# Ledger of designs, part 75: designed miniproteins, single chains, continued (4)

Each design is a single chain, and the fold is of that chain. pLDDT is the mean over its residues in the fold that is shown.

## One batch from the design tools (miniprotein)

Design m14586
Fold by ESMFold2-Fast:
Structure m14586 (fold): chain A 87 residues (1-87)
Amino acid sequence: MEKELEEKVEEVKKKVLESLNPELKKRLSSSIEKSKSPAALQLILAVELTILKNDPSTKPEDIEAVEKALDIVNSVVGELDDKIIKL
């Protein structure tokens, strides 16, 4: 199960990075790549979303990109929880 969890985390990292624009990738890629769990990815994206929403100079597209990335992570967290419960 540990290998399957690691493979899922790496898949989620790829999808998150693909959903971000190049500027957000430059800022967040190191933190995303260093994260070891879906919960760590949720925290990174939630903090960035809060920062972007509190900055009046933020482009709506940047907020949408981070929200989309967070939705990807949330969907995988839900899937993993369901799979663990069904075991």
Scores: mean pLDDT 74

Design m14587
Fold by ESMFold2-Fast:
Structure m14587 (fold): chain A 73 residues (1-73)
Amino acid sequence: MTEEQRRAEGEAAVRAARELIERLREAIEAGAPEEVITSLATAARLWAMTAANLGLEEEARELLREVDEVLEA
C-alpha cells in the first residue's frame, strides 16, 4: 500500500467513525433500543481502530473518547 493510499484510507475511516458517532447521538436522543446504540458504538469504535492501524492514532484516540462521552451523557 502506498503512503498516499494509507492516508486516504485512514481519513475515510475517520469520516466513517464521525458519521457513526453522529448517528449514535441521534439514536440516544430518539430513545433507540440498547441494541441499536450498542451496534452504532461498536461500529464507530471499529472504524476508529482502523484509523489507528493506518497511522492516525491521535485522531483514533479522540474518536474513541467521543464515543465514550456520548454514551456517558
Scores: mean pLDDT 84

Design m14588
Fold by ESMFold2-Fast:
Structure m14588 (fold): chain A 74 residues (1-74)
Amino acid sequence: SDLEEAERLVEELRREAAALLAQTTDPRARLFIGSAEGMALIALGVGKVTGDYAFAAELIRKLLEKLRAGEVTR
């Protein structure tokens, strides 16, 4: 279901964020990682309120891509 996909993507993003935070001490990088996790949680929350989990999942995928791109540009 779209809800299960959105929840799976939040957990995937949280795992990625935790791994990146364990390997970085740069305050700007840490803020970027934290903001990506926060936005993913907001997207899931909006999905829960509106019932539009497909849109929430798409936003979370884009956040995950940005998080990974941020790591590559270091």
Scores: mean pLDDT 79

Design m14589
Fold by ESMFold2-Fast:
Structure m14589 (fold): chain A 64 residues (1-64)
Amino acid sequence: SMLDEMRDLAERILRQLSTVFSPETLERVREKLEQLLEEAKRNNWSLDEFVDEMGRRLSEVGAE
């Protein structure tokens, strides 16, 4: 259930980022978010921890 909430949030963020990132970058971001979800499950992250780490990684990936 927590992972389902994280996945829903990730999909919503990807939708927003589609206005600023290239299609190639969006595909990479989508794959990184899937890996991040696996890490969150393994490390028992909270939603807040997931959001913070997601934001950090996406800021680094999306340099245009």
Scores: mean pLDDT 76

Design m14590
Fold by ESMFold2-Fast:
Structure m14590 (fold): chain A 109 residues (1-109)
Amino acid sequence: NLEKIKELMDKLRNRPVSEEEEKELEELVKKLNEEELIELVKYAIEQEFALAGLDDEQQKEVLTKLVEKLLEAGKIDEETAEEILRAIREGRLEEALRKLAEVMVELEK
């Protein structure tokens, strides 16, 4: 299921999503376990960074703003936000991205 979702996301990168494709994506996502969902969210963010041509410094800026928005919305606690922001500041982007994906998956439950 995860590989099929990744393939569909790659195909949709350069064109509008149809209602049928959106429905198929939703059904496939519902079949993923928690670890697969975390990997998918991480993959989605990485693909958006690649599409935008973001370097490491630009990726840090985008991730920082996303964490700040989640904190402002009350969707992440200050301790978790500070942990992710510290990882971003220290250049541990892979760790920061994984932790952020874990938070995002938990919020969608």
Scores: mean pLDDT 76

Design m14591
Fold by ESMFold2-Fast:
Parts: structure tokens; C-alpha cells; sequence
Structure m14591 (fold): chain A 68 residues (1-68)
């Protein structure tokens, strides 16, 4: 889940809360992008960790765009 990825990447409660809201469908695609950028800038993520976060956001974005 998005939440599990966040817990591994930063153990940042704020990031976890943001991704929990995304998982519940409360955030727009723009808010998802902003949250990812803010998270990446605040923590020194490895290339692997950053890629995992981007992948998670990409999956969420695709789910939002498939709403029909």
C-alpha cells in the first residue's frame, strides 16, 4: 500500500498521514505531486527510495485518471 511505502522511506509521520489521505482518495493529483516533491526535498532520500516514492505516486495518479 501507499502507507507501507511511506513508512519505509522516511518514517515521517507527516508523509505517512499525507499518503494515508491519498489512499483514502482525499487528495487531488496536484496535491499528490506537491506532497512527493516536498517529501523528497525534506529528507535525504537515496536514489532507490526516491524511485519507490515516485512509483507510488505514479500508481496513485493512474488510479485517479482511470476514474470513469
Amino acid sequence: SLLASAERLGKDKRLIDILKNIENGKLTKEEVKEAAKESAEKVKLSDEEREELIKTIKENKEEIEKVK
Scores: mean pLDDT 56

Design m14592
Fold by ESMFold2-Fast:
Structure m14592 (fold): chain A 68 residues (1-68)
Amino acid sequence: MTKEEVTKKAVEAVKKAVAEAKNEEEARELAQKLVGPIIQENAPKLSDDEIAEVVEAVVNTLAEELEK
Protein backbone atom coordinates (compact mmCIF):
# COMPACT_ATOMS: atom_id res chain seq x y z
CA MET A 1 0.00 0.00 0.00
CA THR A 2 1.35 3.45 -0.91
CA LYS A 3 1.62 6.47 1.42
CA GLU A 4 -1.28 8.06 -0.49
CA GLU A 5 -3.52 4.99 0.02
CA VAL A 6 -2.65 4.81 3.75
CA THR A 7 -3.34 8.55 4.14
CA LYS A 8 -6.70 8.20 2.34
CA LYS A 9 -7.77 5.25 4.54
CA ALA A 10 -6.67 7.03 7.74
CA VAL A 11 -8.45 10.27 6.78
CA GLU A 12 -11.67 8.39 5.91
CA ALA A 13 -11.43 6.55 9.27
CA VAL A 14 -11.20 9.92 11.10
CA LYS A 15 -14.21 11.32 9.20
CA LYS A 16 -16.21 8.15 9.99
CA ALA A 17 -15.23 8.36 13.67
CA VAL A 18 -16.39 12.00 13.94
CA ALA A 19 -19.67 11.20 12.10
CA GLU A 20 -20.45 8.19 14.36
CA ALA A 21 -19.31 9.72 17.68
CA LYS A 22 -21.76 11.46 20.03
CA ASN A 23 -19.21 13.95 21.41
CA GLU A 24 -15.67 15.28 20.81
CA GLU A 25 -13.98 12.93 23.32
CA GLU A 26 -15.68 9.84 21.80
CA ALA A 27 -14.66 11.08 18.31
CA ARG A 28 -10.99 11.26 19.38
CA GLU A 29 -11.11 7.78 20.99
CA LEU A 30 -12.88 6.20 18.00
CA ALA A 31 -10.48 7.90 15.56
CA GLN A 32 -7.48 6.45 17.46
CA LYS A 33 -9.13 3.00 17.52
CA LEU A 34 -9.78 3.05 13.74
CA VAL A 35 -6.54 4.79 12.61
CA GLY A 36 -4.13 2.92 14.94
CA PRO A 37 -4.38 -0.47 13.16
CA ILE A 38 -4.10 1.17 9.70
CA ILE A 39 -0.81 2.88 10.64
CA GLN A 40 0.57 -0.14 12.57
CA GLU A 41 -0.11 -2.61 9.72
CA ASN A 42 1.51 -0.28 7.15
CA ALA A 43 4.35 1.24 9.27
CA PRO A 44 6.93 -1.46 8.25
CA LYS A 45 6.33 -0.54 4.57
CA LEU A 46 6.59 3.25 5.07
CA SER A 47 9.55 5.51 5.87
CA ASP A 48 9.58 7.66 9.03
CA ASP A 49 8.87 10.72 6.86
CA GLU A 50 5.87 9.01 5.22
CA ILE A 51 4.48 7.96 8.63
CA ALA A 52 4.86 11.58 9.83
CA GLU A 53 2.92 12.81 6.77
CA VAL A 54 0.08 10.31 7.44
CA VAL A 55 -0.07 11.37 11.12
CA GLU A 56 -0.12 15.06 10.08
CA ALA A 57 -3.05 14.41 7.70
CA VAL A 58 -4.94 12.57 10.49
CA VAL A 59 -4.38 15.41 13.00
CA ASN A 60 -5.41 18.08 10.46
CA THR A 61 -8.55 16.15 9.40
CA LEU A 62 -9.61 15.56 13.03
CA ALA A 63 -9.16 19.27 13.86
CA GLU A 64 -11.10 20.33 10.72
CA GLU A 65 -14.03 17.94 11.38
CA LEU A 66 -14.26 18.92 15.08
CA GLU A 67 -14.25 22.67 14.25
CA LYS A 68 -17.36 22.31 12.07
Scores: mean pLDDT 79

Design m14593
Fold by ESMFold2-Fast:
Structure m14593 (fold): chain A 58 residues (1-58)
Amino acid sequence: MLYRLTADGQQLAAMAGISGTVLTDEQLAAVATKLTGVPIPPEEAVELFKKNGLVEEV
């Protein structure tokens, strides 16, 4: 599945070393895991980013 990052989401992903405006759920999981230091599954990462207004579905 693909998700479009908001401007805030792009900044957060860049802090995790991931660039781009559209990411997969696996890439969102990688960003969340990198930033939290805890393994985050793709489904949980998607929900986390949506709740914080960091992604939109495409």
Scores: mean pLDDT 81

Design m14594
Fold by ESMFold2-Fast:
Structure m14594 (fold): chain A 78 residues (1-78)
Amino acid sequence: GTTLLKDLLPQLNDGTYIFTFAEKPPSILVEVDEFPSSKALGYYRKVGDHYQAILSKQALESLQHSLGHLQVVSYQMA
C-alpha cells in the first residue's frame, strides 16, 4: 500500500530523497522530462504511471501543507 508523505516525514532522517508518488505533484514543483542533476530539488518527472521528485527533508517540512497529501509508493536516499 501507499503511505501519505505527511505521515512518513517524521520517520525520515535528514537528507535528500528520491520519492515515487502514485499521483501527479502540485504545480509548486516543476515538471521535467529528465532531472538536470541527481540532486535537482523542486523538480518532478513522470516514470510510467508514477511520478518521481527529488526533495530534502528540510524542503518537505517547509512544504508540508502543499505536498503532505501525496501518496508515496517508494522512497530512497539520493
Scores: mean pLDDT 81

Design m14595
Fold by ESMFold2-Fast:
Structure m14595 (fold): chain A 61 residues (1-61)
Amino acid sequence: SKLEELKKKLMEVVEESKREGLSREELAARIQKVVNEFRKEHPDLPDEDIGAVVAEVAAEA
């Protein structure tokens, strides 16, 4: 599903940011960019579903 694609992209961003030793602010900025891009590509997806995926990734990080 599209939400599974988003989760994979966000998990990759988290892992790469950890490897680079980025601050929480920089990680948050990268996550926000990916989420904003995904929303623009998939305007039919509810914000609450996108938010749930972001929350899952944050809990696993």
Scores: mean pLDDT 79

Design m14596
Fold by ESMFold2-Fast:
Structure m14596 (fold): chain A 103 residues (1-103)
Amino acid sequence: MKPEVITLRSDDTEEERKEARARIAQLLAEGKEMLVEIDTPERTLPDEQREALGAHAARFREAYENKDPEAVADALVDIARALPPGATITVTLMDKEELEKRL
């Protein structure tokens, strides 16, 4: 299967976030592996924003370790909401064999 690329932005609409969340959860439930890349124009985040991102990142890791597709998708959407304007999260979902070729 071709890798599917889903982009999350801080300025996405709630409708766009709901659609992206549902697709990520679906692909993870199908057993797809995930590569997450975060691009931000600002290297230094305010302490409050960094703390919020840390909490969401911890929840994401726990959900991923627990193999919970819905919780993983929810955490990614929350991370995207907490990012500064202009930041993007690129989520690439692929078969395990395809991920192994990229690592």
Scores: mean pLDDT 76

Design m14597
Fold by ESMFold2-Fast:
Structure m14597 (fold): chain A 68 residues (1-68)
Amino acid sequence: DLEAKLKREKEQQEIARLIGRVLRELGDAIQKELAELKAGIITQEEADKRLKEVSKRLTEKLREFEAE
């Protein structure tokens, strides 16, 4: 069934794109926090707090994808 295969491929590409965007945003946030921590701009406690918030946001976005 060619139609089912094409639909599945499009769904996989869209999911991969969405996951890619979320992972890129997470990576950028982590790199920024680590750079600021290394430069002494923020404390270890502040960096830990921000990383937890980024992790929570990622978890919420992933749950939204699962709920579809």
Scores: mean pLDDT 74

Design m14598
Fold by ESMFold2-Fast:
Structure m14598 (fold): chain A 95 residues (1-95)
Amino acid sequence: EELEKVEKEIDKLEAETVKRINQLYSEARKAREAGDKEGAIEALRKALQVVDEFINKLKEIKEKYGDHPYINKRINAAEVLKKLFEREIAAVEEE
């Protein structure tokens, strides 16, 4: 029951985070397609900030509920996503 509450809280937070990221990534893509390198980087940096906020909230949940595989898997997935956005920013900067 405690585990189900933690998973539901994380799933809700993830859904809200993914919606924000998708919007920002769409903005970055449109800027890049328009040749707006600065706008693309700004949108990607905002997406990276949203990922950092998500990781911090997951760490707060981990502190409250303890070390759980579901929490750790979500933190690891978010850290991978963070690295992908950092690489995307670098790729746009090198254009």
Scores: mean pLDDT 85

Design m14599
Fold by ESMFold2-Fast:
Structure m14599 (fold): chain A 64 residues (1-64)
Amino acid sequence: MKEIEQLADEYEEKLRKKGAENPVFKTFWENMAKLIGQLIRETGLKDRGDILEKMGNDLVEHLK
């Protein structure tokens, strides 16, 4: 479980930094960080975090 907690924390920090880089999407990235972190903790599925991060990036790039 410690490895899952560490992975969740790493993804949360990574996504929060994206919000700091683009303030108009700050709330979006904060919410995505929380969602992905919780999903990793509840399911242990690290690959789901990667997929959701990519989808979030694609959405932000589309809206810019």
Scores: mean pLDDT 70

Design m14600
Fold by ESMFold2-Fast:
Structure m14600 (fold): chain A 86 residues (1-86)
Amino acid sequence: MEEAALNGGILGARKALLELGVSETRATSAGMAAGWEVADGIKRGDEEEGFENAYKAVLELGMSEEQARAAAEGALKGAREALEKL
């Protein structure tokens, strides 16, 4: 379950950033950061904290507020969808 949430979160965040025109390399790095934070939040039973931490992590990578929000939203959606398929 934890691995599925992490992989889904990473892919969801990366997809959202690619749709905003972020490069593959940057989308992958930010996707990993956002996916990890969302998966950690889900594991701890605090999806809201996971979302906030994902948003902050992407901002610290030098991305815009719009990109950070999209990454956090994509990570949460991807993690939830991956868990629903189990």
Scores: mean pLDDT 85

Design m14601
Fold by ESMFold2-Fast:
Structure m14601 (fold): chain A 81 residues (1-81)
Amino acid sequence: ITAEAQKLLKEGQELLKEGEKLGNKEAVKYAQDAIQAAQLAIQYASKGTPEDQRKAQQLVGIAQGHLKKAKELIEKAKKEK
């Protein structure tokens, strides 16, 4: 979980940078939301209780969803140029 969340955090930061370069505000927003969810997932995973681990997994899923949307927006912006 922690390793997965750290991976998503890094990916979110990369997509944020790409979205900013493209001037795509929606992609930037989704990347920021993904970063926040990934950071929160790391915090919950660090607490070590079964309930916190479940919340961390849910947050990983949320981060993955936001990253997918950010990627789609960035790909569309690149293809339209």
Scores: mean pLDDT 78

Design m14602
Fold by ESMFold2-Fast:
Structure m14602 (fold): chain A 61 residues (1-61)
Amino acid sequence: MDDIIRAQQRVDDYRRTRDQLRDWAATSTGEMRDLLERGYVDADNEYVVAQRDLDDAISRS
């Protein structure tokens, strides 16, 4: 039970971070935009991993 809740929280956290970084990158320019675009890619990769871990946790329950 706790594993699914924890995995869902991780998915939600990375989704929020990804979406926030995307929005900030869209309104930024220069070095700040490059930094935020890199942050977005990293957060999106973490989101994909977290989503897979959530699916695994649900499948094991």
Scores: mean pLDDT 83

Design m14603
Fold by ESMFold2-Fast:
Structure m14603 (fold): chain A 91 residues (1-91)
Amino acid sequence: MTKEEELRRFAALTREQLIDYILNEIKPESLEEAKIKGEIINFLYQDDPEREAELEAFLEKHKDSPSETIKKLLAAVYAYLGRLEEALKLY
């Protein structure tokens, strides 16, 4: 499976499926990574279009992270939001 095919699968996930992926597959190696993961989960639990803009701003703030864990997390969330170009840059 190509990385583009992997990212397209994230775009097809429900919010609940994305949250399950993040909880089970994204393994923080630091307190900072754990906080970023927790904040993204909090944004995803909120059913509010206004919060989607805040989530995108949060992803943008962390996109230059040197952490492979955070890059994987952000790539999955960007792909889920339909931002495939941004997701591909992180993957």
Scores: mean pLDDT 80

Design m14604
Fold by ESMFold2-Fast:
Structure m14604 (fold): chain A 88 residues (1-88)
Amino acid sequence: KKKELREKVARMVGLIIRAIGYLEEGDIEGAVEALRELTELAKTLSKDPERVEEIGREAVEAVRAGDMEAMREALRKLLNLVDESIAS
């Protein structure tokens, strides 16, 4: 169980790095795909999958709008929600 949790957290970090990499290259659709995978993974780690889905949508909308600050804020909310669910 602890090993599976560590592997999922590592995958989340990898997906965040991939999304940022795609955005640096101007690949909006690649970034959106990575954020959708991140959202699906975060749903499995959260006590509130509906809120994870809402925040995931905010991140995708921010990326499509080119709003890097809004995307960063959405990712912060997502990570905090997962951390709260794991730490409880």
Scores: mean pLDDT 81

Design m14605
Fold by ESMFold2-Fast:
Structure m14605 (fold): chain A 61 residues (1-61)
Amino acid sequence: LADLTPEQLAQVQALAARRQAVMDWKKQKAAELGGALTPDEQAQLDAEAAALRAEAAALEA
């Protein structure tokens, strides 16, 4: 976990920033749609969250 290079740590931070952007997009969509996302949009958000999680785990491996 602590054996990341400075470059890998920067990548983890970049992934966190991308995750925040996804959360901001979700909040904007929820406000626009009254909190009711389409099934397609919910599946897209779930896939993005899973991909970010997998990349973070891979960087720790």
Scores: mean pLDDT 70

Design m14606
Fold by ESMFold2-Fast:
Structure m14606 (fold): chain A 75 residues (1-75)
Amino acid sequence: MAPSFGELLLQLLIAIGTLDEDRALAIVDQIRRYGTPAEIARAIAFLEELIAKLEAAGKEEQARLARTVLDRLKA
């Protein structure tokens, strides 16, 4: 059974915050595989907002990982 979309976004936030690249990429692959077009669009908006917040907070490594995840989601 696929995880809920909200659960995937929460897990993605935790993985980015803890710099767990392997987990963050696995979660974004699940969003791409099981997500509807509307859910994928919401995930893109979530990541764009998260990147802005991380950059404002000076969290350069987390922002870089979030950008990598966003690029993979858009591919």
Scores: mean pLDDT 84

Design m14607
Fold by ESMFold2-Fast:
Structure m14607 (fold): chain A 90 residues (1-90)
Amino acid sequence: MLEYPLVLEMSADEVIEYLLHSLETADKNKDYVFIHSIVEETIAIAKRWEDLEKAIRVLSAVRDYLRSQGYTSLADRVDKVIKELEEKMK
């Protein structure tokens, strides 16, 4: 489970590194339930950030990883959230 206060205080690059490592570990273990959990927790955390640029950057890295590994439905889920946040920046 993601440590909510630490993730909120981390830089975008630090959050990306942490999340990609967690996703790669879950993928190696074929723990698809944990992959889904990481994605949904990441979306929830990103929606709480006031820094929309940071949120979009983190979600974009997660989306690109999921798409590259063939998790197309999860990548589409993350992409939809990115588009919702981008509309708030306009």
Scores: mean pLDDT 79

Design m14608
Fold by ESMFold2-Fast:
Structure m14608 (fold): chain A 81 residues (1-81)
Amino acid sequence: SMELEFISLNIRAVGLLTEAKLAIKKGDTKTAQAYLDELQRLIAEMKALASKATGSMKDTILKNVAKFQKQLDELKQQIAK
């Protein structure tokens, strides 16, 4: 179902963020960058799922996309500068 697909994508996105943050804390910027690149691809998959959704489900997916994108952008700036 779309709900289970979204839940799976969400869990994976949270995992990638957690691992990226841990890598940054350890000074492993290359490993962090790899996790953030995978997160960017996952966000694209969530956007594709949202394009097939309607109503409250679409709104929920897009809200999570926005939250993950914001965290991704902040962490990318942190390791690049």
Scores: mean pLDDT 88

Design m14609
Fold by ESMFold2-Fast:
Structure m14609 (fold): chain A 93 residues (1-93)
Amino acid sequence: AAAAEQARLEAEVRRLNPDITEEQWLERKLVTLYVAKGLLEAARDFLEWQLERARKEGRDPAFIAQLEGDLANTRASIAEVEKEIEEIKEKLK
């Protein structure tokens, strides 16, 4: 779903900008990925803070497990974005 939406948006941007070079497209995509990484890192920091607080306050174990899952998913998303950034950087060399 998200990947299909991303592909659709990329196709639309290319359609509206037919003269854009592959290098220019990759550079713009790289900027977007750095923004996404920053937002995911902010979400990670918030979840880490919320998890520490929940543990300290003795919150429900199911709630703690949900926060741990959300944090793990956010960390995985950061790793995927970092991988895509490195792949684009290699293409721009």
Scores: mean pLDDT 84

Design m14610
Fold by ESMFold2-Fast:
Structure m14610 (fold): chain A 92 residues (1-92)
Amino acid sequence: SALEELQKALEEAKKEAEENKDGDREFVRKLLTRLGELGEKIAKELGLDQKKIDELQQEAKDYARKQGRDEEEIEAMGKAAVAGYVMETLLE
């Protein structure tokens, strides 16, 4: 289920952060990346609107770039936008 995959992503990101002794910011970044990868996989499997996904990713990346975030954070923000769209679609 989506809830089980979300729990798994949270547990894996937490474990990785604990093993690497990451701070909260790095933990959140890794969590967003995992959620985004899961979101991209689910979006592809469900045949969701790729144009809408691309628009949301680009908007999130442009916002992150405007805020002066590094490339890793820009990519993580783009992935987080996909995860959010997938979650919204599954709740409808």
Scores: mean pLDDT 74

Design m14611
Fold by ESMFold2-Fast:
Structure m14611 (fold): chain A 95 residues (1-95)
Amino acid sequence: SMREEESLRLAREAVELAERALRAAEEGDLLAAIGHIIAIIGLLIELERLKAPPEILEAAELALRAAMLALQGRFEEARRLLEEARELLREIEEK
């Protein structure tokens, strides 16, 4: 459906922002990382407004957790959650 396609687009954007937050945090640019986290929170609010499917919302929530772990310097855990988010989105797109 058009709503599901829009929800998938927003969740993919959340994952891309989490990737940017991880990169910024690894480079020591904490202000950029925080900016990306704020943007992910905005996408989560929009996903809830759209009543996104639980699986799509879970992928975006994993992206937020990954970005927050990266801000804490927990890069290995952040990468793991980011990969889980990508895999979940891949499985949804293949249905």
Scores: mean pLDDT 89

Design m14612
Fold by ESMFold2-Fast:
Structure m14612 (fold): chain A 66 residues (1-66)
Amino acid sequence: SAAEDSALAQAIADLAEANRELAESLGFKVEVEVDAERGIATIRQTNDGVESETVFRGTQGTGTVL
């Protein structure tokens, strides 16, 4: 449902924000890129030239998990 999708999106955003605050306090840079239309989120974490990237593929409001 739209309410469930909204709650899930908010939970993911809150989790990403908490992770960003923690990482930044430890000297890391966190960048989050969201493609809401495709249900894709890309999270990049960088510290002194070390980079990690995680891609999340989620359910769109009327779609399916890829």
Scores: mean pLDDT 62

Design m14613
Fold by ESMFold2-Fast:
Structure m14613 (fold): chain A 67 residues (1-67)
Amino acid sequence: MEEELQRVREHVEKYGRLTPEEANALARVLKEKGATELADRVIKLMREKGYITKEEFDEILAELEKL
């Protein structure tokens, strides 16, 4: 879990976006933490445009910290 989230963070910091593999890992971590609404947001973004930006990733993590 922690290793998966760290890989996702490193990827978005280097490339400015998440690909399907990293986005799927993020969605799984969010569901395991009980943040199902945030996981659904990740899935919706991937379905609509096929990637998640660094800004969107940062927003998702900020919302997770409020839970």
Scores: mean pLDDT 80

Design m14614
Fold by ESMFold2-Fast:
Structure m14614 (fold): chain A 84 residues (1-84)
Amino acid sequence: SPEEETRKALENAERALEAARQAKKFYDSGQITKEQAVEAARKALEEARKALEMAENGYGTPDQLERARKLLEEAEKILKEAEK
């Protein structure tokens, strides 16, 4: 269902954001390259944009739309921090 697909997109975006945060920590500790950390952050941004688009297409609840917007803002922040 469209509602179930929106829920899965939000869960995917949340997992990608968590992975990007973990990648930033590994970069800060010297375990991975800046390129790898930036790639993880870009993936989080892409998944957040997909979740927002699905929520905006009329099957997302107001709470899901707000959640998607917050995920997008956090993903944009992590990308900016990874590109430093």
Scores: mean pLDDT 84

Design m14615
Fold by ESMFold2-Fast:
Parts: structure tokens; C-alpha cells; sequence
Structure m14615 (fold): chain A 91 residues (1-91)
């Protein structure tokens, strides 16, 4: 389900945030990229164009946040906003 996919994404991103807070920005970026790429792939398989576009935009916003060294709080806010929007589109 979309809820299961979003729960998995949140868990993987929390792991990326832990790595980021430990100063391992490169590994955090790889964990994040893998999680978002898998989510986009699953949404494409479901043929849901709106969810694909939302996930691609989320990936771009998160990549920018990591490059600009955003706080863990700001990164978590981006995740919360994405998850809320994805749930609304999946209804």
C-alpha cells in the first residue's frame, strides 16, 4: 500500500538523517537517493503520474537541502510535507 511505502521511506530517511548528524553526509546522501529512487520506481509501476511527479519534486528539494546543509529539523519537515501530500493524492 502507499502507507506501507511511505512508512518505509520515513524509516530509511531517519537512517540517512542519523548518518548526516554523525557528519557522514556522503553516505546519508546515498541512503536518501536509494530510498527516493525506489519510491519513484514503485509509483511508476502503479502508473500514478501525480505521485511520480510529487516524489521527483521531493527528491530535488531534499537534494538541495542536503547540499545547503539544512538542519535535521528542516529535513524532517520536508519529509512530513511530502508524506501528507502523497497520502492526500492516494485517496
Amino acid sequence: SVDDMLADLRERIEHAIELYEQGNETLAGFVFLAAVTELIFEFRKANNEELVELAEEFGKRMTKAFKEKASSEEIRKLVDEFVERARELAK
Scores: mean pLDDT 85

Design m14616
Fold by ESMFold2-Fast:
Structure m14616 (fold): chain A 68 residues (1-68)
Amino acid sequence: MKSEEAKKAYEELLKAKNEEEAVAALRRLADADPELGRTAFETFSTYVPHRFSEEQKKELREYLDSLV
């Protein structure tokens, strides 16, 4: 990753202990790098499908779409 903020947010996403921490980390990643945020969201939805609730997935998709 090319920015320190995006790298830190990604590490926090990997270390998140609960859904709330994961959502907060993904939002910070998307704020620093929207493309990485979208890629991370799709990757986690595919490989760790229970990381986010269905409601959180909807909110995160809407947030990511707002950044385009």
Scores: mean pLDDT 74

Design m14617
Fold by ESMFold2-Fast:
Structure m14617 (fold): chain A 64 residues (1-64)
Amino acid sequence: GPRVALVYGETMELAIKTGLKLKREEGYDFAVAVPGLSEEEAKKLAELARKHSDAEVDVVKAEE
């Protein structure tokens, strides 16, 4: 299935920038920005996505 980066962080801009970098440099098919989610909330969302799809979902923290 597709490789998906689920990017959490404090701002939408940082999550988007990090996701685009992961698509360009790390070979992710998709990047999903989830600003405002905690690490625990992002991990739960990733677990649900893996359970209900064929996606390989990695949780990534956005950094400045």
Scores: mean pLDDT 85

Design m14618
Fold by ESMFold2-Fast:
Structure m14618 (fold): chain A 70 residues (1-70)
Amino acid sequence: MEEQYQAVLKQLFLNRYLNPAQLNALAQQLKELPEDKQQLIRELLQYHVEYSKDRSSQNDSRFLLQALEA
């Protein structure tokens, strides 16, 4: 669990560009986390949407937030 959470964070926040298939797979992995971890991810993704200097990371974060709300 913690290992999966950290792997997700590394993919999002080390400025790696994700293709649409990778983004969809990541959204599915996030939905499988416990609700408390999903809430932490939502808060962190909102922070990145506001403050990230990388547009790709901002767009990826917006996509994942929308997927988690759906």
Scores: mean pLDDT 70

Design m14619
Fold by ESMFold2-Fast:
Structure m14619 (fold): chain A 71 residues (1-71)
Amino acid sequence: KKEAFELGYQAGVAAANGNIDEAKTYAQKAADLFGREGASYGAFGAVVGGNIQGNPDGALAASTWASLAAE
C-alpha cells in the first residue's frame, strides 16, 4: 500500500544521505506493518527515494534491507 511505499521512500532517502540505521528502521517498519507485501512496496519506495537523492548505491542498499526485513 501507499504507506509502505512512503516508508520505503524515506528509507531510500536516509540511505542516500548516509543514515544507514534510520534507513533500516523505515524498511523494517514497512515490513512489520504490512508483512511481505509491505516489504515489497517498501523496497520499491527505497529505490525511488535513493535515486531521487542521486545515490543509486544507497537506493540498492535500502531496497536490499527492505527485502531482508521480510525474511
Scores: mean pLDDT 65

Design m14620
Fold by ESMFold2-Fast:
Order: structure tokens, then C-alpha cells, then sequence
Structure m14620 (fold): chain A 94 residues (1-94)
């Protein structure tokens, strides 16, 4: 399930023409379940702690789930709940 969410996000970035090689490589690590390399990269390049990295993973998972829900024409209420959850996670990181 998580890998499908990350794949949906990666596919959407390609569809929108987002060609940031770094972001693509980071999402590819998540689609493969290589959370260790993903965490090491974020600690090294962005100096994030474990809590911040976990929030980034949750935000990416949520964005992928949101894309899947839109594709499957899920109820608007469920889509809004997921958006609100992502907004709160973003505020906790600020």
C-alpha cells in the first residue's frame, strides 16, 4: 500500500513535468521501501532529525493517497480529511 502511494506521487510529478532529479531519486527510494537510504539522505543534505524525516514520509504517503483517491473518485469528505491531516503535519514542521 505505501509503495503504491509513493508510486502515484512519482507518476504525478512526471505527468506535471517536474524533472527535479533529486526529488525523483528520493521518491524512487520510497517506492522501493528503502527507508534507510532515504533517511540518511535527508539527514546529510537537509540536516533533518528523525521526527522531521518521519513527517516528510507521512506527507509523501498522504499526497500519494490523495492522488489515488482523486483517480478512484472517492467521496469529497474523505479527500478533505486527508488534506486537513497533511496541513496539520505541515504546520508542525514549521
Amino acid sequence: MDQENFQALLDKMEELGIKDERDKKLLELLTKGDYESFREFLKTEFKLDDKEIEAVIELARGQGELIILHKNKAPQEKIEELRERGRRLQEELE
Scores: mean pLDDT 75

Design m14621
Fold by ESMFold2-Fast:
Structure m14621 (fold): chain A 76 residues (1-76)
Amino acid sequence: SALATGEGVVDLTGVPREVALAQLRAALEAGARVEGIEGTDAEMVAELRALVAELEARYGPATGGGLRIRVEPAAP
């Protein structure tokens, strides 16, 4: 998956919030770099952005490829 390679588009739509945060955290700790987070689930987007900021502050700049993350609401 893109999370495993640290490059490409990751669609987290419909993924449980706890699982999505855990998967992104693992990828960032492995050195993945996030190029952008987009989607209409504003609450999840904000949480993912906060996690990226936290881990970049802790571990420094990532050395992996670029990830683009997409999150739409799971319950319309």
Scores: mean pLDDT 72

